# Ledger of designs, part 61: designed miniproteins, single chains, continued (3)

Each design is a single chain, and the fold is of that chain. pLDDT is the mean over its residues in the fold that is shown.

## One batch from the design tools (miniprotein)

Design m10232
Fold by ESMFold2-Fast:
Structure m10232 (fold): chain A 61 residues (1-61)
Amino acid sequence: MLSPEQEEALLRFGRALLAGDTEGARRAMEELVRILEEEGDTELARSVRTQGERAIERVEA
């Protein structure tokens, strides 16, 4: 189950991508990754970073 903090960071990431705000998307992604790492979910944190970078690259292209 995602914490409310993780859920909010994920929603901000999606909103930033829809708005074409790649800087906002990177900040939200880094915040989500940090929260996941602090909770000990290192594998999910790595997956989020990898997939998040791919999503941002598609918006940049």
Scores: mean pLDDT 80

Design m10233
Fold by ESMFold2-Fast:
Structure m10233 (fold): chain A 60 residues (1-60)
Amino acid sequence: MKPIAVVKEDFVAKTPEELTLKKGEKVELLSQQEDGKLLVRSLETGKEGLVPASKLEIIY
């Protein structure tokens, strides 16, 4: 089972590689990237992208 995280605060994508997420959304962690970013998949939309690890709380 891949780790799941909850978005702690709203995040707006600033690059095409980043994913816009709202507080309370659940995401699946796909991989850890450089510079404290995680590649995630939204469980609500199925979209993938990079998000700062500081915006996420890992729950599983």
Scores: mean pLDDT 79

Design m10234
Fold by ESMFold2-Fast:
Structure m10234 (fold): chain A 85 residues (1-85)
Amino acid sequence: HMSREELDREVDRALIIMSLAVAKKIAEQQGRKDLAEKFSEAIDAVANGDYKKAAELVREIAKETRGTDLARLAELVSQKLDELA
């Protein structure tokens, strides 16, 4: 039996990974292979439970894309990663 708290954490983790995967695809479509690689590293960090590293990578992306929808998405994901850390 999975506790409610464990289930909530697993759901949040899955939603974060999905959000990062969507952001990676957007970066690829914009020709930003450098950002797509950073999003891929962030996905791997989340999958490995390294929420601190994932949050740091996502904050770097937000800084590099300041003023864009991608930066807004990265900022929201970073906040959720800090909650899981």
Scores: mean pLDDT 84

Design m10236
Fold by ESMFold2-Fast:
Structure m10236 (fold): chain A 97 residues (1-97)
Amino acid sequence: KMERALEVADRLLKAVEDYLKKNNKDTISLEELKAIIEELKSKSDEFEQEFLDRVLKAAEEYLKRNQKDTLSLGEIRKILLDVLAEFKEELEKEEAE
């Protein structure tokens, strides 16, 4: 499961990077990120969709906490790493002995 979360995270990061390059932008709005996530979710299973929903929620909280309207690629990478760490902890608890 964690390997698939890493694959989805990499796919999202590449999709954001490609979007920024195509539109000659350095930052992405929450609505633009949501659109990219929805496109990825259409090609994703339930587990991958849950991971992507968690990332979107984390991005919304990050923007609210930092009083910002847009995210840089570096900020998205940080959010992805934080969500991956949280998700790993939850998966390890599901495997409880």
Scores: mean pLDDT 79

Design m10237
Fold by ESMFold2-Fast:
Structure m10237 (fold): chain A 75 residues (1-75)
Amino acid sequence: ISEEELREARELLARAVELAEEAGRLVEEARENPEKREELEKKALELLGEARELARRAVELVGAEEAEKLAAEVV
């Protein structure tokens, strides 16, 4: 694994975490605003889908063990 691949994987995982956190915020907002629940939940699912895709690409670059280590760094 090169430093370039590690850097790219770290960036992908950082973005995945950001998207997952945003999805979590939308779910929380949906609890507070029942009228917008469907809309907010749909957006949250889209963000989670994107986050999973980014995490998968990071695993493809560096392998599962290294990706787990990098994910622990970025939380």
Scores: mean pLDDT 81

Design m10238
Fold by ESMFold2-Fast:
Structure m10238 (fold): chain A 82 residues (1-82)
Amino acid sequence: MTNEDVKTLIEALKLILEGKTVEAGELLAKNPKARELLEYVLEMLNAGKSDEEIIKEILEKYPEIDEELLKELVDLLKELLK
């Protein structure tokens, strides 16, 4: 898992918010690590974990990831799940 995988997932989520679901799906299909990250964050959200807990768990597993990118990712996912 790299910062590029996180950025790819953020881009896919932004495409979904714009109604470009086919383009988002194609981007995720080409980036299996971004898809795995999406599934992992969704599982933690469904388990009732807070934003802070999610970010902490990801950073413990992947300390090279930028915390600000993870905050943007979680915020976008929460917007989509409304």
Scores: mean pLDDT 84

Design m10239
Fold by ESMFold2-Fast:
Structure m10239 (fold): chain A 61 residues (1-61)
Amino acid sequence: MTEFDLTDPDRVLRLGLGLAGDDPEARRATRALAEALRAGDEDATGQALLDLRRALGLPEA
């Protein structure tokens, strides 16, 4: 790939669900993120990303 498709909804969904495991909140946030990316909804994408980060317990730098 000439560039990384990390914003590709299908790839985000697969990677996010792998990281979420069996956490229902992280799985929900991952699906919401992928759907927002497909719709081109920047506000929904940002919100879903924050929800996913929180559900995964990821700190900000």
Scores: mean pLDDT 70

Design m10240
Fold by ESMFold2-Fast:
Formats: structure tokens, sequence, C-alpha cells
Structure m10240 (fold): chain A 64 residues (1-64)
């Protein structure tokens, strides 16, 4: 579900030291979650965090 994907993306951001809160409308937006996931993916790739890269790619696949 979009809620589960949102929760997993927020947990990754918290591990990166980022505290981000999205509005309820943004949480329900597939396009917003895809954009956020792609931003997190780029950061994880720059860090060489292969585990987070794999996790985010799986979440992106679930988003379509």
Amino acid sequence: SLEEIYDQLMEILRRFGVDLVLSEEMKGSKEVLISLANAILAVAERRGDEETVAQVRELLAQLG
C-alpha cells in the first residue's frame, strides 16, 4: 500500500538524519512518493549504501 511505502521511506530518511513530514495529500500521492524515492535512491547510491539502494528500488517497483 502507499501508506506502507511512505512509512518505509520515512524510516530510511530518519536513518539518514532527516526528519521530514509530508501533508496527508502528499502521502497519498504516488507521484510524490516516486519523486521522494528517487531522491533517496540518489543519496544512497552516492553513499555506496547498497542495502538501502536495493530496498528503495524494490519500493519503486511496487509504485509502478
Scores: mean pLDDT 83

Design m10241
Fold by ESMFold2-Fast:
Structure m10241 (fold): chain A 68 residues (1-68)
Amino acid sequence: LSTTEQKVLGLLLENKDKPLTASEIAKKLGLSQSTVSRALRRLEEKGLVEAIKRKGSKRRLYRVAEKA
């Protein structure tokens, strides 16, 4: 994993109880939203993170994948 992917994954592991948006992750890590979105996409491709689609004001949340 790249340094950015490790930071994003680590933050999500610390927040298993609360899925986070890409913008929330970016603010917490001091990174741009585009950098975080790229890292999240790569983590999804590796099966380490999953995206949750919700109806309403928040459309996409991210969490650690349940499949080990």
Scores: mean pLDDT 76

Design m10242
Fold by ESMFold2-Fast:
Structure m10242 (fold): chain A 92 residues (1-92)
Amino acid sequence: AERPLTDEELAELDALAKEIQKHFDDKELFTKNVEKIVAIVKKHYPSLKELLDRAKEEILRKVEEGTLASKIIAVLGVRSIVDWAKARRAAL
């Protein structure tokens, strides 16, 4: 069964997303933080693992494309996952 994220995990997700926004040109940092974000969310919502893994793949493809536009889309993708997780926690 799915379980809610803790306040500490939500704070970690927000910190990881903010770090990506601050250093979005750092491909290694971006990739590591996306993997951590997805791992945290997937741990709490295992029924959504396939969707989360697919979202991760799309975000990382946009990072790999390396254009300003693709990097902006990747940042928005990360923000969408984090905001979704926050909304799920708030709905409990």
Scores: mean pLDDT 85

Design m10243
Fold by ESMFold2-Fast:
Structure m10243 (fold): chain A 99 residues (1-99)
Amino acid sequence: MKEEAIKYLNEAIDLLNKAMELSKDIFEQVELALLTMLVYLAKKLVEKGDYDSAIETLEFARKRLEELAERSTDPKVREYLKQAIELLKKAIELLKKAK
């Protein structure tokens, strides 16, 4: 479960980096960079065994990514964000089952 959650977080980070590379909006790029850092922090918390803090961090990042996906004007950016959001949801579910 821990390894699978980390795998989903790594895949989400890759998708967020792809979204940031495609985005032509500097504010969207900065927000994506910050949200990517939060997912990376959550991954480190999972590695440390702090699942409660990881879940809180991921839920915050997920909500912000959902808001960003709704207002993004680039269909490819929006698609990568939706894929990343689904991976974060899967990671959160696994972490909740782990305690």
Scores: mean pLDDT 88

Design m10244
Fold by ESMFold2-Fast:
Structure m10244 (fold): chain A 68 residues (1-68)
Amino acid sequence: MEWEKRARALEFIVEATKRGWEKVREEELARLLAELPENPEEARRLFEEFWRLAEELLEEEEKKLEEE
């Protein structure tokens, strides 16, 4: 569901900040490519959608941290 996707995206952001953005991004993209090996364009689209959600959540959480 959507809130679970948002929680997953937030954890992804935290891991990316902690372990490095490129490494975590590569891991997530690799997972999607592994699930859709015959459709890399669809895997990329799914990754872009997930990444957009992660960017949105990053901005929301950054505001909360600064304004709390």
Scores: mean pLDDT 71

Design m10245
Fold by ESMFold2-Fast:
Structure m10245 (fold): chain A 67 residues (1-67)
Amino acid sequence: SDEVYQGLLEARHHYQAGDLEGFERAFEKAISHASPEEKEELQRLRDAMLAGDLAAEQEALSRLHSL
C-alpha cells in the first residue's frame, strides 16, 4: 500500500507538470504493486483525475488509503 501511495504521488506530480506519459507510467507502476481491491480504486482515481472530478478523486484516494 505504501508503494502504491508513493506511485500515486509520483503520478500526480507528472500530471501537474503536464507530463501525461510520466503520469501513465507512474500509474502503471502503482497498479503493478496493487492488490485487486487497490486496482479497482486506482482505476476510479485515474478516471476521476482525467475528468477533473476532485470529489471522486478524493473519495477514491480515501478508500485506497484505507486498504
Scores: mean pLDDT 78

Design m10246
Fold by ESMFold2-Fast:
Structure m10246 (fold): chain A 81 residues (1-81)
Amino acid sequence: MEERLARVKENIDRAREALQRGDVETALRYVAEAIRELSGTDAPVEEIERVLRNLAKQRGESLEDFVRRVIDALEARLAAL
């Protein structure tokens, strides 16, 4: 449990850093890795990335804004644990 949460936090921190550099694609990859670790799924990270891209499109948000909101939500969830 603790090791998994540490990996999730590391991926969220790296996603935030990538987003601050304007590297939305790298930020999306780290967000997908964090979600994969949190859910314990065996789904490929590329499948999670595709789902996230489709969700952003369905919400009418830019990928950058969507990824930022997901990072904020994941950080809030970890802080509540």
Scores: mean pLDDT 83

Design m10247
Fold by ESMFold2-Fast:
Structure m10247 (fold): chain A 66 residues (1-66)
Amino acid sequence: MEEVKKKVEEFAKALDLKLSEEEIEEIARRAYEEWLKKKPEFDGSMPEEVWLSGIIEKEIKEYLAK
């Protein structure tokens, strides 16, 4: 969980997004839940960190769309 939160913070900084701590925590929680749910579908064709980053990016985009 904490690792996911740090990656969300890194993505927000890289995209120059001004997210509150609460928004970062909510996005990280959603990304972590999605990652655990989809973990059995991971085929090893890419580094796990890249796969997790993809999930985080998706959750950030979905959060901003609302």
Scores: mean pLDDT 74

Design m10248
Fold by ESMFold2-Fast:
Structure m10248 (fold): chain A 81 residues (1-81)
Amino acid sequence: AIAEYQARIAANPDDAEAWLNLGRAYLAEGRPALAAEYFEKAVALKPDDAAAWGGLGYAYRRIGRPELAKEYFAKAREHAP
């Protein structure tokens, strides 16, 4: 739930997983611009997280920014196994 992740971030702003999950939650709610802000926090804290870069790609694709989405998906592939 969004409230759970917000509480985790309030307690520990460096909780990259909470920022990632908050981004995913807002993407599911149809709020891709807000989701992108939270995914940006996640990649700032953990730049090797392929899931967070992928989240940025999906968010920007839904916003209608395909060039930026391509860039973020490329970052996700760089960090995938």
Scores: mean pLDDT 84

Design m10249
Fold by ESMFold2-Fast:
Structure m10249 (fold): chain A 60 residues (1-60)
Amino acid sequence: MSEEQLKELREELRELEEEYVRRVLAGADPAAVQAEAQAKIAELAKKYGMSVEELRALIL
C-alpha cells in the first residue's frame, strides 16, 4: 500500500474503534453497534484489497 492509503486506513480503523467504544459506553446496544462495525470492516477490506480477517485482527 502507499503511505497515503495506509494513513487513510489507520484513520478509518481508529474511527470505527472509537465509535464502537463511545456508543457502548453511552448505553447503545453493543450487538447492534458491533454489527454495523462488521459491515464497515468488510467494506474497508474490499477497498484496501485485504481479507476481512486481517482487518478484524487489527481492530480486535
Scores: mean pLDDT 74

Design m10250
Fold by ESMFold2-Fast:
Structure m10250 (fold): chain A 110 residues (1-110)
Amino acid sequence: LPEAVIPPGATAQELVDRALEYEKQGHYGSAYLWAKGALLLDPDNPVALTIVGDSYLDSGKPEKAAELYTKAVKLDPDNARALANLSEAYRKLGKEDEAAAYREKAEKLK
């Protein structure tokens, strides 16, 4: 039933920081809920878009993941994580040319 977490008075950045801490601990479900909360406060947060995209990719929904990563990359073109994971989403969709293009973009940021 909980689809997002938004504590009273929290900022989008505070929710993103909490989501990243949960990812670091391996609590990906919690990271997803906090990142969704961040997107309700700031729909253009590229880190929150990437975390939510990762959850869709891991749950076998590469089409939705690619949509979220594409938005994250448009907002932050230097987001190496979103570029690399967008490549993986396209690979899972059988779109190898798009996958290769985004992998190359991610590698150029090294």
Scores: mean pLDDT 84

Design m10251
Fold by ESMFold2-Fast:
Structure m10251 (fold): chain A 70 residues (1-70)
Amino acid sequence: KEEEGKRLRERVRSLEELARTLIKQGRLDDARLVAKEIERLGEEARRLGDEETQRYAEKALEEVKALIEA
């Protein structure tokens, strides 16, 4: 359902923003926990067959991982 995909994308966006804030504060372990939650939401989208939301979560996860490793 469109509503479910929208909620998942909003949650991924909020978690990505949180992870960026944690990384800026030097809280890398907390940022890694947030990255795991983004990964979980991507798997949830995959189970629902929502390829758009899955790709969105995968992209957000890769961006967060890149910032942690920088």
Scores: mean pLDDT 83

Design m10252
Fold by ESMFold2-Fast:
Structure m10252 (fold): chain A 62 residues (1-62)
Amino acid sequence: MREELELEVEIALLRMQLAVEKLQEEPDLERLREAAERARELAERYNSEEAREVAEELEELL
């Protein structure tokens, strides 16, 4: 499979999760931590600036 396509899908899902968590009055901190860790892993593994940005935004919500 094309790794770049999988990366784009994962980033899109993480961005959707970020948007949903921002709309919650009581965000699920466990889900946020797991999402932040996954985004950080994607940023490091693929050297992706977009994944790094998503990781930083998720980390700020923690």
Scores: mean pLDDT 76

Design m10253
Fold by ESMFold2-Fast:
Structure m10253 (fold): chain A 59 residues (1-59)
Amino acid sequence: ATPLLSDEEAERLGALGARVAAIADKMTPEERQRVADLLTRASQGDEAARAELEAFIAK
């Protein structure tokens, strides 16, 4: 079966998770909850959630 995420996408999600962890101490509790929800959805193959997560951590 075709995997839900490519190796490249899975690696990119891992990098996003690491970046989120690095800035977690600088986020409000509300921001941390939002990011956690987006990361969970992105890990399930939700590309819209991944894009929103990338935009969120880039600001």
Scores: mean pLDDT 73

Design m10254
Fold by ESMFold2-Fast:
Structure m10254 (fold): chain A 93 residues (1-93)
Amino acid sequence: SMIEEAVRYAREALEAAEAGKLEEALRKLEEAARALEEAGAPREAVLEAGVAAGLAGIALGVAKIAGDLKDPAAVKAAVDAARRALEAAERAR
């Protein structure tokens, strides 16, 4: 069930990223990584989700510096990161 929670958080992160909600996408990716770790998921899945959260954080930081929280490049980076986290969580099932 914790792996199912990780999958749900990763899907919510993807939906948030596609909507340009970068702060929400980051929060949901951090929750997905935590859920995978708490579930005792394979180390590769936990690391991939952690890297995805880090990349989403960088994208948010760049968007903030640019003064555009919906910067297309930052949104694309967050979407790509969320997709990677979702794939990792689903493989951990």
Scores: mean pLDDT 85

Design m10256
Fold by ESMFold2-Fast:
Parts: structure tokens; sequence; C-alpha cells
Structure m10256 (fold): chain A 62 residues (1-62)
């Protein structure tokens, strides 16, 4: 149903935000070098994408 898809999207988004925030906090939050900060953003984005993919697979296997 449409509501189930919306709940799944919310769960995927929350997991991505959670994992992305962890990476940003460790690598980006206290970084002042623009080049290193850009790498932190890239790693945060990759962590978020991996979390989304993993959560989507988990929900699909239910």
Amino acid sequence: SRRRREEERLQISQEASREGSKVWKELGENETDPEKREKAVQQMTEAARKAMRRKREELRRR
C-alpha cells in the first residue's frame, strides 16, 4: 500500500541520516581545512547511501 511505502521511505531516510550524522561528527564537525571537509562530506554521503541500500534490502526481505 501507499502508506507502507511511505513508512519504508521514512525508515530508510532515518537510517541514512543516523549513519551520515555519525560520519560527519567524526570527520567533519571539527574540520576547518576545506579540502578535508569536502572529503568528509563525500564520506558522509557514501555512508548515508550504504545505509539506505542496506535498509532497503532489509525491508525487501521481510
Scores: mean pLDDT 79

Design m10257
Fold by ESMFold2-Fast:
Structure m10257 (fold): chain A 74 residues (1-74)
Amino acid sequence: MSSKDVARLIGLILHLLGRALELNNEEAIKKVTDAVKAINDGDYETASKLFREAAKLVGDEETGKEAEEILKKM
C-alpha cells in the first residue's frame, strides 16, 4: 500500500465521520469508529463492510466504494 493510498483513506474516513456527526447519526458514527478499530486490528474485510454501511447511512455510497477499493490494496 502506498503512502498516497493511506493519506486518501484517512481523508475518506474524516469525510464520512464528519457527515455522520453533521447528521447526528449515531449508527453511522459507530460504524465509522468500529471500521477504524478493525483497520487497527488488521481486519480490512470488516473495515470495508463497515465503511460501506456507514456511507449508505449518510447518503454517500461513492465515498464508501473508494474506501473499500483502498482497503483491498492492504
Scores: mean pLDDT 82

Design m10258
Fold by ESMFold2-Fast:
Structure m10258 (fold): chain A 55 residues (1-55)
Amino acid sequence: GHMSLEEAKALVRWEVELAKEEGLDPRKIKLRLSDSASEEEKQIWLEALEEVLAE
């Protein structure tokens, strides 16, 4: 289904916090998107990552 920016940001925040707990650089997180994800969904994930990292 189509993912909203707010839904993507919630998931990205979870991944960023998990990376921090593991001692990983959150800026180096490479989120794996489904091969079926649209270009629009990929852009939403990238925007979410940028916004979360800017918080």
Scores: mean pLDDT 70

Design m10259
Fold by ESMFold2-Fast:
Structure m10259 (fold): chain A 99 residues (1-99)
Amino acid sequence: ITLETEVELETSEGGAATVTATGRATAPAGYELTVALERVTLTAGGQTLYAEAVGTARAERDEVVTAVATVTAGDLARGHPVTLEVEGVTATVRPVPLP
């Protein structure tokens, strides 16, 4: 069994942030890869916004799974410091029951 993970962060001038977590795994038939972003937190102007995401695919095919969370501060970011925090990036390979 192999497991690889990557996290990417993109921000825009409009105070939007996109976090992409990518997982890739190779495992025997009947295994599943799950990638999760437990929470993406954006803080601006004394306010806090949250997003989360989960992606899942069959691990035996060496498939790539992405979880994408987007938060937008918009006017909240205007004239204020913006802090982006990513919590609980996880990737798990587990056996799944047969149908």
Scores: mean pLDDT 67

Design m10260
Fold by ESMFold2-Fast:
Structure m10260 (fold): chain A 72 residues (1-72)
Amino acid sequence: MLELPAPAPEDLEAVRALLARLAEAAERARAAGGREEVARREVAEALRETLAAHPEAATLNAAARRALAALA
């Protein structure tokens, strides 16, 4: 089985913050009629805001930068 390394406290806090932002992004996209363009923009903003708030979360930052590139 794949063993994940123990998560750093910074990464755990950043992940919790990202999940909260993604929940808000989902509600905003729903309020805008569920359009893919709006959902993509809201997800990208949630990722950018989390990176700006948690620059110390190195593992999450690497994954989030890759996700942002895929959303572009």
Scores: mean pLDDT 74

Design m10261
Fold by ESMFold2-Fast:
Structure m10261 (fold): chain A 58 residues (1-58)
Amino acid sequence: MSPEEQALEYADSLKFEEALEILKKDPSLKKAWEHLAERYRLLGADARAEEVLKMMEE
C-alpha cells in the first residue's frame, strides 16, 4: 500500500494521528491532507481541519 493510500485508510478508520504522521513525512500528498481535513470537518472539528491544511502548506 502506498503512503497516500495508507493515510487515506487511517483517516477513514478515524486513526487521524496515524494518518497525520504519514502526511508530515510527505507534504506532497495534498489529496490525502485534504481528505483528512474533510474527515475532521464531518466530525464538527472545523478548527482542527483548518490546522491540518495549514500544516500541509508548511
Scores: mean pLDDT 78

Design m10262
Fold by ESMFold2-Fast:
Structure m10262 (fold): chain A 89 residues (1-89)
Amino acid sequence: MEKLERVKKAVDEAIETARRDPQKAPEALGRAISETVKAIKDLIDEGKYEEAGEVARLASKGITEARQLARENLKRIRDVLEQLQKLLE
């Protein structure tokens, strides 16, 4: 189904962005969340509650994974930047 494919693509892009360019991860995560909410609302409006639940579960796992990966990578970058800032003072 097109809606599930769009959500899966956005979630996969968020995970890859969190891994490759963590500074851009918030934007990719926002997009994945937006696509997920839109898909769930559309499915609920169509009376497809079971499918909406499946989309929510799939997206929740992927978004959580991407968020954790981005947070860990951003923490590493932030720690390095803090060290560099201390050297420039």
Scores: mean pLDDT 78

Design m10263
Fold by ESMFold2-Fast:
Structure m10263 (fold): chain A 111 residues (1-111)
Amino acid sequence: MVEELRRIKERAVELIERLAATAAPTVDQIRAALAEARRLLAEVERLFARADLSDPELVRALINAYKALIALLQQILLRARAVDAPQELIDEAEELLARAARLRAELEGLL
């Protein structure tokens, strides 16, 4: 599980770097990044549901995965707003960000 969470974090960081390196991303590129962020968040949520929360190493790995996804969603929102992306994409990114932030806070309460 810790290795799976590390891979999710690494994938999120890769997407952040790709978005940051892309001058004026298209709405379709933002939509694709949001779809991947949604997929990664769903994967972390499945791992969270199965996690032994008495293991501090696993709790820290979950927190780090959520931190990376929050950073990715913040970058997606920044880029989406900059290119006047459809409001539906902005709303979805904000909803996913709020959900990830809430779950991170719950995990931090266990430490």
Scores: mean pLDDT 86

Design m10264
Fold by ESMFold2-Fast:
Structure m10264 (fold): chain A 84 residues (1-84)
Amino acid sequence: KELAEEAIEHAERALEAAKEGNITGAIGSILAVIGILLDAELNGASEETLEAIRLALEAAKAALQGKLEEAEELLKKAREALEK
């Protein structure tokens, strides 16, 4: 769960950066989520953990594209995946 929680936190930072118009900050947060996903896959994380991290990555990507409402919905889905 710790990797998925970290990924969600980075995706939340990407959304904040995007809202501020800080595109470079949003990109940095996306790269962090990608690194967490690779680490989770390499270490055999559970399907629930991988799903949460993938949803966090999609949220961060949506934020970078200016799709802020979509990013917020994806973050909610990522948190729901961790609760199951």
Scores: mean pLDDT 82

Design m10265
Fold by ESMFold2-Fast:
Structure m10265 (fold): chain A 77 residues (1-77)
Amino acid sequence: MPAAWQQVAAEIEARAAAVREAARAAGLSDEEIEALVEAAIREARATLFPPDATGGAGAAAGGGAGGGGTARLKAKA
């Protein structure tokens, strides 16, 4: 079962599209729809992409300083 990331990406996109449609049907503004879509994508990614499976999350993806280098200087995702 190769290309699992493609399935996850498709699920995230489908979820985002569904949220957009539901929000539109509910009469939300474009700005509100965008915020909901972003939240839904983030949640879907957290659920479908668990990078920490066997160990403990150290620094993770947060902006937590803990040695050399900075995460804010160039605003890396």
Scores: mean pLDDT 64

Design m10266
Fold by ESMFold2-Fast:
Structure m10266 (fold): chain A 85 residues (1-85)
Amino acid sequence: DEIEETIRETLRELLEYLKENKDTLTLEEIREYVEEYFAEKIANTTDPAIKRALEALREEILEAIDGASSVEEVIDYLEKLLEAY
């Protein structure tokens, strides 16, 4: 499934960045990075179904960040989300 493949790739890219920068980034900086990352990815997406899936994933991840107490909680959430796909 192209949508599932795009979601998995997106989650892997975000996880790689967060794990590399976990000791230097705040939750606010991560939120800003995620917003910018999705804005660019959505702007470069032409398929309407994939675009909608990315918009939904963005909202889900931002809500998870807003509810998190630490960067490690965000990483754990994204790892569990990736395992579910």
Scores: mean pLDDT 86

Design m10267
Fold by ESMFold2-Fast:
Structure m10267 (fold): chain A 89 residues (1-89)
Amino acid sequence: MAPPTEAQRAVRASLAEAVRELGLTERVTQIQAEISPDGRAIDVTVSAETEEAARAAAEELARGIRTRHRERAPELDVEVRATGTAEPL
């Protein structure tokens, strides 16, 4: 099992790559991410102009994070939870 610091860094890198590749900064107003201390879970909240747009972006981001993380650290399972909201973060 990887040290918590390395696992957290891997999840954060996967998040950053997914955001960039999906062009989310142009489609959403805010993204917040909370990574568990052990780096085995990430909770992402996406804010956009509508709740529907935010939910769609959140689903795309969750899928992107899972894909990037499997490529980066296939032996480290990560639980990705994504929530979309029209409210400012």
Scores: mean pLDDT 78

Design m10268
Fold by ESMFold2-Fast:
Structure m10268 (fold): chain A 59 residues (1-59)
Amino acid sequence: EMQKLQEELNKLLDELEGDEAARQAVLEAMFKKMSEDHTITEESLKAGIETARKKLAEK
């Protein structure tokens, strides 16, 4: 299931190519939801996807 979230996030980041501010916001959202050891979690991937979708909708 995490693989599907990673693939979806990668597609959204590709759609945001050229918008560095939007891509930075996605990364910041993911970092806030990462575990203490900085491991990517399902929650961090979902936060990234949600942020990327919001940025695409703002265009």
Scores: mean pLDDT 74

